# Designed miniproteins, single chains, continued (2): the designs that were tried, part 17

Each design is a single chain, and the fold is of that chain. pLDDT is the mean over its residues in the fold that is shown.

## One batch from the design tools (miniprotein)

Design m4563
Fold by ESMFold2-Fast:
Structure m4563 (fold): chain A 64 residues (1-64)
Amino acid sequence: MMGPGKVENEDTQEGKSLKPAADKSGATVKVGEDVSGRAMNKAQMLARENPGAEITAENGEVKV
């Protein structure tokens, strides 16, 4: 039984968290219960454009 990382990506579970949003900008990103790739991308984009700002992602919505 062998099939690691061929049918699914593990990045989706851990690599798709707020990690990319807060890894370089230094901005603070908070995530609510509804976490999706769209919200993550939006938060990262805002964090990059507003370094040092506090960005909140909740209910699938992102705020600066």
Scores: mean pLDDT 56

Design m4564
Fold by ESMFold2-Fast:
Structure m4564 (fold): chain A 75 residues (1-75)
Amino acid sequence: MEELIEEIVKIAEENGAPKEVVEKVRKGLLDIASLKSFSERSKLQLMRKEITAFLESEGFKEAAEKIREKIEEAE
């Protein structure tokens, strides 16, 4: 999970997300990873939905698409 979070953050950085957006992505991923009542699969699905929706709303649609694909590979 930690390696996946760092890979997702790197994709956001490489696709033009500013530091503030990148830090919000990292925080969101870590918050989801810390949920004790969720299966690993449910956490990955929630990460995919929440992070891609956030990035798309901020205008980073290419980053959102690449991150969606990366998380789907881990599911």
Scores: mean pLDDT 82

Design m4565
Fold by ESMFold2-Fast:
Structure m4565 (fold): chain A 61 residues (1-61)
Amino acid sequence: ELKVTKVTISEEGGKYVVRVTAEHKGEKLVVDFTFDTLEEALAFAKKIKEKYPEVEVEVVE
């Protein structure tokens, strides 16, 4: 039932924010996760992509 549709990684105030957009039972959910390093943010996004192959992953430069 839970489907992750998009993951965006952006630098915010010296941290890296991973924004996950998902759908559950017809509702859209947006959740932000904050990481200290880009490497941690990328590793997290990779795990989401492995679980949800159709997810769009973007890094905001």
Scores: mean pLDDT 80

Design m4566
Fold by ESMFold2-Fast:
Structure m4566 (fold): chain A 83 residues (1-83)
Amino acid sequence: SLETVTETLEFELPAEKAEAFEARMKEAAHQAQQDLGALVRVETEVRGDTVTVTITATGEREKARQAVRLLAEAAREAAEELK
């Protein structure tokens, strides 16, 4: 059965790093989609020094969940490296 899984994360990140963060998330989403076969969407919103990322994966239940987990981890790593 198909499932849609969504997770929203917020990071305190300098505004000048937002573009690099978005690029990393886009690449991570492409890789997760290729590896897991889930349809992946990542949306990023910047407001002041806060970056909000919304990760949505649709696919087979375990693959969709795994895609969201991998992308949440990628987001945390990217935010930490770009501080």
Scores: mean pLDDT 86

Design m4567
Fold by ESMFold2-Fast:
Structure m4567 (fold): chain A 70 residues (1-70)
Amino acid sequence: LIAAGKYDEAIKELEERLKVKESFKDYVELAAAYYQREKYDETIEYFRKALELNPEAEWAKAAIKALEKV
């Protein structure tokens, strides 16, 4: 969870964490943080990276499809 208005700090922390170890959860959290900052292109990119780690995550496919229609 991102505490009230610390999205930039959360993004930096998640990006540093992903440099050490890639995880589906961290990519999803990074995508959510970018979505809350209205950075939809980055949101789509990180959901796609999450989907590469777990291609059976149908909800992530649906999220990408919804965002691409914006």
Scores: mean pLDDT 74

Design m4568
Fold by ESMFold2-Fast:
Structure m4568 (fold): chain A 83 residues (1-83)
Amino acid sequence: KYEELIAKASKALKAGDYEKAIEYLKEASKIKPAESLVDLGLVLYDMGKYDEAIEAFKKAAEVGDEVLQEFAKNAIKHIEKLK
């Protein structure tokens, strides 16, 4: 279930299909929200969609453990400096 979605997202990213990768990561976030929202934020950042990336990281911080919260917080601060 979750592993299948992550595998599909990875294959889509390798093919350059960002839209498909985002779709799979959004589905994966229903199973493991914190980890999948971090991955979604990173994909959105690579696409230059900074506001959407910040939103994904904020959601990840809300539901993640301390390590994911610190990572997401630092990622948000980094992206905000680019705006």
Scores: mean pLDDT 80

Design m4569
Fold by ESMFold2-Fast:
Structure m4569 (fold): chain A 81 residues (1-81)
Amino acid sequence: TDEIQKLQEEIGKLLEEMVKRGQEYSIGPFTVTFADGETVTTDGASAKPGEEPVVPKITGSSLDAQKRMARALLTSIRSTL
């Protein structure tokens, strides 16, 4: 629980940084099925200059699967910065 919250906080900080730089980011809602059969859904994330960033809500079959999704999103956002 604490670790996924920490990952979501880091995602939020990166989205804030994008807003400060005048960058835009958007990823829509989607579902991922991992090789082990676990599934994770996210409602998406966004960053727009002059607005509060939207941190993604992550739900899934297990806490581990949710953490995997959070880490993947964090990496995706970092690659855009």
Scores: mean pLDDT 77

Design m4570
Fold by ESMFold2-Fast:
Structure m4570 (fold): chain A 94 residues (1-94)
Amino acid sequence: SIKEKVKELIEEAARVAAEEGARGVERARQLLSEAGKLMHEEYPEISEEEVEKLVEEAYGGLLDAALAGDRERLRRTAEESTKKAVELMEKAEK
């Protein structure tokens, strides 16, 4: 499902940021952008602006956590971003 694909992309972004630190954050940004594109394509009711906001918030959180070396914060950022993405998709479905 698209929801599962989006969750997987966000989790992979956090994993890459955790394992590769600041270097991994650029790859994480690409993964988050891919998740956002899938959300907008499958649920066009979700605006590009809402997708951009979600991606930038997630990216900023992962960057801050990676620079701090805070694995717990990376995990919480991924969980929070996943919840926000799922909520947006569920609202768009109905």
Scores: mean pLDDT 83

Design m4571
Fold by ESMFold2-Fast:
Structure m4571 (fold): chain A 96 residues (1-96)
Amino acid sequence: SARLEAEIRASLALMRLNILIKYPDPNITAEEIKKAAKTAFEAADAARAAGLDDLARTVLEKLIEAFKKIAEVTTDEEAKKAAEEAVAEAEARLAA
């Protein structure tokens, strides 16, 4: 079921994002941020494709919360930029 697969993907993405919010890693790399963002965006896209628009919105809002927090604590300029770019993309998707 495409709906069940989308719900599982969104649940896993939300769990990962909640861990980043609760335990922000100041040493997180730009590569790790980009991979986490890609996973969250793919989960949101799958949710939307399955007609789960509220779930897609929740994933994007949680990504914004998580990556704003990472941008505040990171000491790596590339990681901060990657987090800020992912936030901007998520905000653009929410505005559409």
Scores: mean pLDDT 88

Design m4572
Fold by ESMFold2-Fast:
Structure m4572 (fold): chain A 73 residues (1-73)
Amino acid sequence: MSAALQAAADAIRAAEGLTAEEAARTVQDKLSAHPLVASAEAEGREEGDKVVVTVTATTKDGAVIRVTAELPA
């Protein structure tokens, strides 16, 4: 569980400074490639001068992690 949360945090950090679509794709691709993650979905939305990314990841153990982060655009 901690490793999957760390993977989500690392993917979100890698999305800083990207457009909403690029951020969502980057987070989804990184999480989907992680060996402890069974599936991952990410959505990005531009809200003013910020990019809001919502990520939902399901681990191989069946745990669901949902994180919403506000990133400077």
Scores: mean pLDDT 77

Design m4573
Fold by ESMFold2-Fast:
Structure m4573 (fold): chain A 88 residues (1-88)
Amino acid sequence: SVEELAEEIIKRLESLKEKHKDDPNTVKLYEEFIKDVKEAMKLPPEEALKKIRESARKYASKIGNLDDALLVLSYAQRLEKALEEELK
């Protein structure tokens, strides 16, 4: 389910946040993205999809570590595909 996938992705983002715990700016970016994912899951699928797309674009561009930015985009893409499937 989209909810189970979102919970998995939040757990992965929390792990990335912990990895960068000594970098307050990076931690804040992950916290804001986690918050956006949680808020999106409370919205109808169409609005959730829009919020995930906008958040992924916003936060990935601000993450200084390229590998982590690509991981964030990958996680967002998985959520986007699951939400698109619910709209069918």
Scores: mean pLDDT 82

Design m4574
Fold by ESMFold2-Fast:
Structure m4574 (fold): chain A 79 residues (1-79)
Amino acid sequence: SPIEELIAKVKEGIKTVKELLADESASNEEKLKAYNEILQKIQEIAAKVPLEDIEANPELVKLMEEFVKLGRELGEKIL
């Protein structure tokens, strides 16, 4: 289902962003670019899921909040 695909993609994105934060070899510009590419893919899947289904899923809400927080740690403002 689109919601299960979204959950899986956000989990994958969180893991990748944590790896980016720990990567001392990558520039801040490269990290920001990679984060934005992950964010775009998440947004493309999220556009197919009704907002009420997202809001009614506590796991997905928590995962989305964690992903946004990690983006702020990379120095990017997410809105």
Scores: mean pLDDT 79

Design m4575
Fold by ESMFold2-Fast:
Structure m4575 (fold): chain A 68 residues (1-68)
Amino acid sequence: SALSSRAKQFLKWAEKEIKETLEDPNSKLKNKEEIVEAYLKLARTFGLEDSEETLRKELEKIVDEALK
């Protein structure tokens, strides 16, 4: 499904933040599942109308690429 404009903006921001989080040795969020759930909660807080499943899959892709 096509992502909303708000979701695309959120995911671009999230990609940058996730990369910075994984590069920070003092960060508590090191596990893929913890990172995905944290940003999914933020997406819901921002009122994104996109499905939770769609947002989760996109966040998982971001984390997988950042961990390579």
Scores: mean pLDDT 79

Design m4576
Fold by ESMFold2-Fast:
Structure m4576 (fold): chain A 90 residues (1-90)
Amino acid sequence: SEAEEYLKKAEKALDEGKVEEASEYAIEAIRLAGAPEEIIELAEKLAEKKRAGTIIAAAQLVLEGRFEDALKLLKATLEGRFVPLPPAPR
């Protein structure tokens, strides 16, 4: 499918260090697979944080019809990104 082709392009772009292109291809795969708007919005927020690997993983879940797992992955990654690191014990 076109969604699978974009996912492969995203994986190749990430392997080549092209993080922005990888995120764009993975988000297009998510859109083509008919994911809910909430998944797309979360993926776009993660693209701004240069989290292409997480977006690709979410795209894989979306292509498998596993929308709830994709949502959980994207939300957990955003929460971890914005959670303050605890102070180092000394």
Scores: mean pLDDT 79

Design m4577
Fold by ESMFold2-Fast:
Structure m4577 (fold): chain A 88 residues (1-88)
Amino acid sequence: SQEELARRTAELVLELLRKVHEEYENNQPLSEETKRLYEEVVRLASQLPEEVQRKIEAVLQEGADLIHAGEPIEKVLEETRKRLEEVL
């Protein structure tokens, strides 16, 4: 269902940002696991309308920017969740 697809996409986006934050805090480059998780998000999002796909990509970039700006993970996840609720 569309609702199940949207829920799964949102869950993976949040998991991806948790992984990116963990690697960033440890001064590590993006792992193969994190890259595969990103590819899975893109694959799921590709089943949604093109406009929604673009909005999900924007939400991911916004989350990454917050991580690089040194925002706490709790704030990153809260902001991302709110944005995903607007676009999904």
Scores: mean pLDDT 85

Design m4578
Fold by ESMFold2-Fast:
Structure m4578 (fold): chain A 95 residues (1-95)
Amino acid sequence: MNVKVTVTKISDDLFLVEIEGDADAYEIAKEIAKYLRENYGGVSLILEASKTKAKLLIRVPGLTAEQLANIIKKILEEKGYNVEVKVTEDPNLKL
């Protein structure tokens, strides 16, 4: 199963994470939110969720967008997904 993840930096501690895959996008979103809450003190809001797409707004202190992207990739690869990750910055992101 192929999963595409885009991590967009909004501010120093606020990120938009977009997940697109063949299935289980909502389950993937929940797992990411749980991991960040338990290990990094992250707070997450699910903005959109379907079988193939999910969007998460994540506030997590002390992580860069690249570090967050690498953590997400590791979580998903450990679950058997083939993961493509992109990191971007969009100061004009429409929420």
Scores: mean pLDDT 80

Design m4579
Fold by ESMFold2-Fast:
Structure m4579 (fold): chain A 79 residues (1-79)
Amino acid sequence: SPLEKLREYKRRLEEIKERLLRAKTKEEVDALLAEAERILREVGAIVKANADNPEIQALAKEIMALVREIGRIAAEKLA
C-alpha cells in the first residue's frame, strides 16, 4: 500500500541519518545524500498521487522534517 511504502521510506531515511552521523568522508556524505534524493523522488510521487489522504499527508510532513535534519547534518559534515 502507499502508506506502507512511505513508512518503509521513512525507516530508510532514518537509517541514512544514522549513517550520515557516522560518516567520515565527503564521498560517504555525497553517496548518502544521493540515496536520500532517490527516496525523496519516490515519496514525492506517492504524496502527489494521494493528495487528499490525511494519513499520507501527516507521514509526508514527518518525512519532510527528517529530510531537513539530514540536510543540516550533511551541511555540518561538509563544512
Scores: mean pLDDT 88

Design m4580
Fold by ESMFold2-Fast:
Structure m4580 (fold): chain A 80 residues (1-80)
Amino acid sequence: KKVEHLKRNYDLASKAVKNAEDMQKKAEEIRKELEAKYQQDPSYRPGYERAKALVDSYEKAKKFLENQRKKMKEEIEKLE
């Protein structure tokens, strides 16, 4: 049953990674749009900087979740 609990946690982590990836893609699209606008109109600079910071935050979250998923996979392989 310990293996079953690890597999459930691994599935949850995998879903969290996918959600973070989807959010990162959306944030990157917004950043690119604001970057193009900022190049033409400096009033978009604060929006661009916030979008850039949001992309960085999602990248860090994704890396953390992927590292957790990797550790769970290694434990599952040791128990199987």
Scores: mean pLDDT 81

Design m4581
Fold by ESMFold2-Fast:
Structure m4581 (fold): chain A 84 residues (1-84)
Amino acid sequence: SEGEKYKEQALAKLQEAIRHAQQGDLAAAIAYAQEAADYVSKSGLPLSVQFEVLLLLQLAIYHLQQGDAAAAIAELQRAIKVLE
C-alpha cells in the first residue's frame, strides 16, 4: 500500500539521519530527519504512532541543532523502534 511505502521511506531517511549524525554532518542529519517526519505524516499510521514518532523526531532535530549528536541518535533509534 502507499502507507507501507511511506513507512519504508521514513525508515530509510531515519537510517540516513543516523549515519550523517555519526559522521558529524548535523545539517544533513536534520534534513533527513525532516524528510522522515514528512513521510510519517503521510503514512496513514494510527495517530498515536504518528504523534510519538513525530515527537521523537522533533527532539532529535532539537538535539542536532544544539550539536548533541549522541542524544539525537538515541531519539532517532527510538523513532525507528516505534515504526518497526
Scores: mean pLDDT 90

Design m4582
Fold by ESMFold2-Fast:
Structure m4582 (fold): chain A 56 residues (1-56)
Amino acid sequence: GKSDLTLFLESRPELRQPLENAIILYHMGVGTVKELSERFGVPQATINRALQLAGL
């Protein structure tokens, strides 16, 4: 079955790619939520929700 993260990303298809990139970069320690929000044009709250669902 699909994960909660996958369902969340599919509910926001326009943000899916930037959110997936933001999660990867955050997991790699490349940037803060604020920096990734500014870089990808995704709200900090949306990135934080995706990170929580990813178990990060």
Scores: mean pLDDT 83

Design m4583
Fold by ESMFold2-Fast:
Structure m4583 (fold): chain A 88 residues (1-88)
Amino acid sequence: MKLKLVYGVAKFDKNGNATIYISDPLEIEEEDIEKIKKDMKETVEEKNSSVVAAITKEENIEEAKEFVKKKLEELIEKKEIKAELEVF
C-alpha cells in the first residue's frame, strides 16, 4: 500500500537554539516503516537532533504536517532529543 511520510528534524546548537527542517510529503511503502524507524533512531543518537515523523494517507497530509510541526515545537520547548513516529 502506498503511504505518505512527512518528517521534521530539529537540530540543537551549543546555545540550545534549534534549527528546524520539515520535509515535503514522500511516497513510501509499508515495508519502509522499519527502515524509517531505524534511520530516525540513528539521527537522534549521532546528530544531536530530534526527529518527528508522521505516516498517513494523501488526504491526511495537512494533518500530518501540523502534527510534525507541533510535536517538534514541543520537543524544542522541553529541550528533549528523541524520535517520535505517528501512523494515522
Scores: mean pLDDT 80

Design m4584
Fold by ESMFold2-Fast:
Structure m4584 (fold): chain A 73 residues (1-73)
Amino acid sequence: SRVEQLVADAAANEAAARENLEKAKEAEAAGDERSAAVYYSAAAINRVGADIDIEEARRLGGEAAEEAARAAM
C-alpha cells in the first residue's frame, strides 16, 4: 500500500540521515570542514524527507500509520 511505502521511505530517510551524520562527524574529526558541511546538509535534507513521509502516512492512514512510520525509524 501507499502507507507501507511511506513507512519504508521514512525509515530509509532516517537511516540515511544517521549515516550522513556519522560521516559528518568523521570528516569534522579529520579537519575536512567542507565534507562535514556537505554531510550535515545531506542529513538535514534526509530528516525533512522523513518528516514529510510521516505526515503523509498520518494523512492517509491516521495515527496508526504515523506510529508505524515513527517505529520503523
Scores: mean pLDDT 89

Design m4585
Fold by ESMFold2-Fast:
Structure m4585 (fold): chain A 110 residues (1-110)
Amino acid sequence: MSSALKFLEGILDILVEESIPAELILVDDKLYIRFPDEKSAEQIAPKIEELAKKYPDITVKKVGNVIVVTGENNSFTEITAEELEELASKYENVEVEVVGDVITLTVKEK
């Protein structure tokens, strides 16, 4: 499993444990984590930043209700839809949708 895929698994673990709904959008070699409000993003951002310390090639930035994750060397573009579907299958409340070159993972409320 790639470092970017392991990092994404860590994000899903945080969101599911905290019961915070979010949409994770993979597009243009970036991961955008969109929260329902800025307060949810503020609660989760420190946990994602702490996780990112284990991955030197990953940069995390919060902008309002969105956390933008940037990887080096096309690390997020190399993640396949099949790998994301396998990852999502480990969680009861995570769905995957692929539309063209955009992959969205939806973390639902319990």
Scores: mean pLDDT 82

Design m4586
Fold by ESMFold2-Fast:
Structure m4586 (fold): chain A 84 residues (1-84)
Amino acid sequence: MKGLPVQLRDSIINGDFKKAAELLRKMAEETDLPPEAKQEILLMADILDQELPVPELIQRLQQESTIVDPSIILQALQELQRKQ
């Protein structure tokens, strides 16, 4: 895994949710995705940017993820939670 997915995972496991949110917004803007998928990615970025506790982030991302697979984000958040 290289590029944006690696940067996204690394940002989350380092607790840099602002950078993770920026990477998701960049992905939504630059990728030719259906409008519904773009809206979901932007919503996930907004959730990360709110600096919520990790358990609340996991819950919110699971609730909002209907079209986009949140697995990489959820796995990174679970990794961060295990380190703390």
Scores: mean pLDDT 77

Design m4587
Fold by ESMFold2-Fast:
Structure m4587 (fold): chain A 100 residues (1-100)
Amino acid sequence: SMKEKKEKIKKELEERKEEAEELEKNLSEKQKKLLEEYVEEVTKLVDEILNGADPKEKLEEIEKLSKKLIEELEKENPKLAEIVKISVEGLLLTIKEYIE
């Protein structure tokens, strides 16, 4: 059902936020800021999808933000970039399942 799909996206986003907060304990101030800004923007875009915005357009925006974050993190911390990439792929898959 649509309600179950929305709850799945919300749960995935909350789990990714909790992972980001845990990672922040061991990050530089620059890396923390990059993650916090990314989480804020992605949360806004997901909320727009859940409130009836075009999910394809918003998904493309999330993908662009995700790519930018991963590229910036990879320059300073390739292991963190890999962890973030895996988390992002999980979120994107959940959003794509909602769109179907």
Scores: mean pLDDT 81

Design m4588
Fold by ESMFold2-Fast:
Structure m4588 (fold): chain A 55 residues (1-55)
Amino acid sequence: MEKSIEEILKEIRDEYFKRADELEKKGPLTPEQALALGDEYTRKVKEKIEELKKK
């Protein structure tokens, strides 16, 4: 079956948490790292939603 929007968003979220976890293993996240991760997550989600809802 095709991946649902929910499954795609879950994959993006899982990637975000994986990246955050890897950075946290090296020490607490810096504000710059946290902002960069948040921006990347938001961008990927927005791009995927736009792609799926394209008119």
Scores: mean pLDDT 75

Design m4589
Fold by ESMFold2-Fast:
Structure m4589 (fold): chain A 83 residues (1-83)
Amino acid sequence: SNEDGLIKGLAELIYLNTNVSKEEAEQMAKEAFERAKKGASAETIAEWVRDRLLKLGESEEKANAVGRWVKGIIEAYKEMLKL
């Protein structure tokens, strides 16, 4: 599906810019889009990704940067789907 491409793109963005595993990045990406479809705001999804990265040992700088990217991506996704 078109969603599979979006999940892969977000997972790759997380994986290439953090120390988390590809599997962890894929899981975070899948859950982010599922939360968006269930009505979660881009802000709360971005906060969830940031907090998970911090828990996995990422620096605040990297976790905050990835959180901002996730927010923009999810905002664009929700606008595309009119959610």
Scores: mean pLDDT 86

Design m4590
Fold by ESMFold2-Fast:
Order: structure tokens, then sequence, then C-alpha cells
Structure m4590 (fold): chain A 97 residues (1-97)
């Protein structure tokens, strides 16, 4: 799959997770909102070819994930965000190869 299509697929997964979170009444959790926004920003920066900007937002997402675990966010939501973070990190590593 082309690079742009891979980034778009990650963004669609993130939008689907945002919808699930809202339906479950978790949308007001500040750490969860911060993680979702940071991952979205990282994907958008990658679409623009801004690897440094993407890395900065991934660092923000990682910090928010640590706060979410402490705040009792459901394990399935944390796992999905961890998977998205890992996939974005792998994509950046591939781009820097």
Amino acid sequence: MELINRIIALLLRLIGLEFDVELRGLGDNPALRAALEALKQAAMHLLRGDIAGARAHLAQARAALDQMRAAGVPADVVAQLQALLADLEALIAELEA
C-alpha cells in the first residue's frame, strides 16, 4: 500500500476510535482527548512530510497514554491507542530509512 494510503488508513482508525469513545461516554476524559488529538496531529504532520512535527506529537500521545492508564480508561481503548502509536512510529522509521 502506498505511504499516503497507509497514513489515511491510520487516520480512519483513529476517527473510528474517537466515535467509539464518544458513544461510551469517555469523550470528556482529558488524557484520552489529548492522546487522540496528538495522534491525529502526528498523522496530519506525516501527510505534509513533517517528520519532526509528527515525532513531537507522538511524544505528547505517549505522555497522555501514561496518564490514561493511571485514570482507569478501559484497557481495550488503551490497547487501540498503543497500536496506533506503534504503527505511526514504525511508519516514521520506514520514512527515515
Scores: mean pLDDT 83

Design m4591
Fold by ESMFold2-Fast:
Structure m4591 (fold): chain A 63 residues (1-63)
Amino acid sequence: MDEEIERLRAELGQIDAEIASVKKEIDENPERKEELQKRYDELKARANEMVDRIQELLRQKAA
């Protein structure tokens, strides 16, 4: 894959790791659940955006 796709995948991997961390913190910190849920939703939205971008680039470079 080209460098752009690899960079986006690396960044997506970091976001996925952060999503997993936030999810664990939600389970362990019920007092902060609403704040952490907002962060979780934001990270999920960003991850979805990056997935869409990667898929678009892969579709265009399928040669």
Scores: mean pLDDT 80

Design m4592
Fold by ESMFold2-Fast:
Parts: C-alpha cells; structure tokens; sequence
Structure m4592 (fold): chain A 98 residues (1-98)
C-alpha cells in the first residue's frame, strides 16, 4: 500500500503524514500499525518519536490506552528508555483508575 511504498523509498516524512491523517480520522489500527513499522526503521527514529508523542497527546480518551501501549512498544524498539518508562507509568496509572 502507499505507506509501505513510501517507507521503501525512504520518504519517511510523507509516510508520517499518512499516519497523522489516520490519527486525525481516528483510524487507530492504521496508526498503531504505522507506528510499529516506523519503529523498526532507525533512519526514521526522530520522526517516529515525534509521531508517537503527538499520538499520545492527541488521542481521544477512549483510544488512549491502545495508543499508549503502541507508543510504549515503539519507544522500547527505538531504545528510548526514558520515554518508554514515562509512558509505561502513564499506562499503569490509567489502568489503576479503572
């Protein structure tokens, strides 16, 4: 699909914009898949971190835990321990409030 083709062509900024569109349209499955795929690409590290943080901030409350789990997975794959620990704590806080 278009996202996979952009990643193959190393057009990471355009690939990120497709995932931002998915976030705006609340296509959470596509957002989560895109974040996890980008987290496997070291060259896109900075864009992936920015996108994951944006997704967590902009997430509707009902989708927040799913997006936090995906962002945590992405940060862990990228080796960003500080962000992973921060979002793990946030996820645990939200789960404790249920």
Amino acid sequence: DEFAELVKQKKYEEAVELIREALRERRIEELNRGLLLLSQVPEARELTVELAEEAVREAPEEDRKAILRTALGAFSALGDKESAERYQAELERLEAEE
Scores: mean pLDDT 78

Design m4593
Fold by ESMFold2-Fast:
Structure m4593 (fold): chain A 70 residues (1-70)
Amino acid sequence: MKQQALKEIQEISRRAAEEVGRSTPDEGNAILARAGKEIVDIADKAGLSDDQITALLQQLGAEVGAVRAA
């Protein structure tokens, strides 16, 4: 289910952003790498397009970037 996959991806992004906000820069980079891999794996299994996967990864990067800038 595409909707279930999007919900899981949103939860991963939320957890990653929260963890990055409480971590060192090195830890934050590792969290981002793990979250990105999980998002790609879930999106691929759900049949999301490469464009959609790219957009989701950009969204994750933007959310984490906003936390780091705060």
Scores: mean pLDDT 79

Design m4594
Fold by ESMFold2-Fast:
Structure m4594 (fold): chain A 68 residues (1-68)
Amino acid sequence: MSMEELVEKLVEAVRNGEPLEKVLEITREIVENASRAELHARLQELAASDPEAAGILLAGLHEYESLQ
């Protein structure tokens, strides 16, 4: 699954009110399949085109790091 598809899956899960465990599972897949540079680039792209999706991705990353 592409980074773009994983991010869309995360945004959809949050918008649909999926449980935290599911949101964290998707966030883990994103982190495990992307370099820090790729994540930074994707966040910048999303911040310009879809600020809500960028906020969701950033929040998911912070929550995931807090549980590690």
Scores: mean pLDDT 78

Design m4595
Fold by ESMFold2-Fast:
Structure m4595 (fold): chain A 95 residues (1-95)
Amino acid sequence: PEEAIRLIEKAIENLKKALEVVTDPTAKRQIEIAIENAEKALSLLRDEGDVETAKEYLKKAIRQLKIAYRSVTDPEAKKLIKEAIENLEKALELL
């Protein structure tokens, strides 16, 4: 549980950094939605202990990030998004 939370927090940090360099408005919106879904997952894990609902929000975040990754051209943003996806997928496996 603690390790999954740490990975989700790291993913959110990377996505906020990606958001600063992404220029495509559609990709920005997708990343923002992914951050919101990941933050909802954190709240469910920390405040409610609702692991199953948290997993569904993590899956939604991952889907949005995979879509954003296809349209993002900046290499640093791509790296940050890819690392965020990997961290969220690892968190999902640990839950």
Scores: mean pLDDT 88

Design m4596
Fold by ESMFold2-Fast:
Structure m4596 (fold): chain A 100 residues (1-100)
Amino acid sequence: MSPEEVLKEALEREEELLKLLEEENAPQQVINDERSAIEELKKLIEEKASKEEVIEFLEQHARGYDNILKTYGDQLSPKAREALEEHRKFLREKIEELKK
């Protein structure tokens, strides 16, 4: 999978995740962080970010979800928490694919 394909798949998943977080009444900070990540994904796609830049972004973003789950996990619905955990797993799997 190319870096561009990874970014586009991540963007589609994160737009659905944002909708879910809003429907599940996630904390405003979690919603704001997800909106910021979506804007950064769009920027990386438009700027045709290098493989190295994409890996760095995905690693930072996965760590961001670790922090969100640690800080807000008890404030998230089970459905929202599961969606965040699944997306974090997706990001880490894509990092491994890009490093091949």
Scores: mean pLDDT 90

Design m4597
Fold by ESMFold2-Fast:
Structure m4597 (fold): chain A 91 residues (1-91)
Amino acid sequence: MPVVRVTGRVVDADGAPAAGAVVTSSAGETATSDAAGAFELDVAVPEAGLHTVTLTVTFPDGRTATATLEVHVAAGETTEAGVEVASDGSV
């Protein structure tokens, strides 16, 4: 099953790193942001081709943001994608 490795950074509304934010994929995989706001999440997709990966970010203060990534996954390969998510919902 192909895997998308999503790496990213979670920032607050002022652009400061948001540590401890929980990033959840639509498939149920989770990661937690570190002291620099950085996270890494492996999302399994059913087959190669264009896939939409939806991430839900829950900030330590209870705010949520969603990010949607369109990723073209090659058969038999791990695809890497990067994203920055702000508490105002920007990506």
Scores: mean pLDDT 74

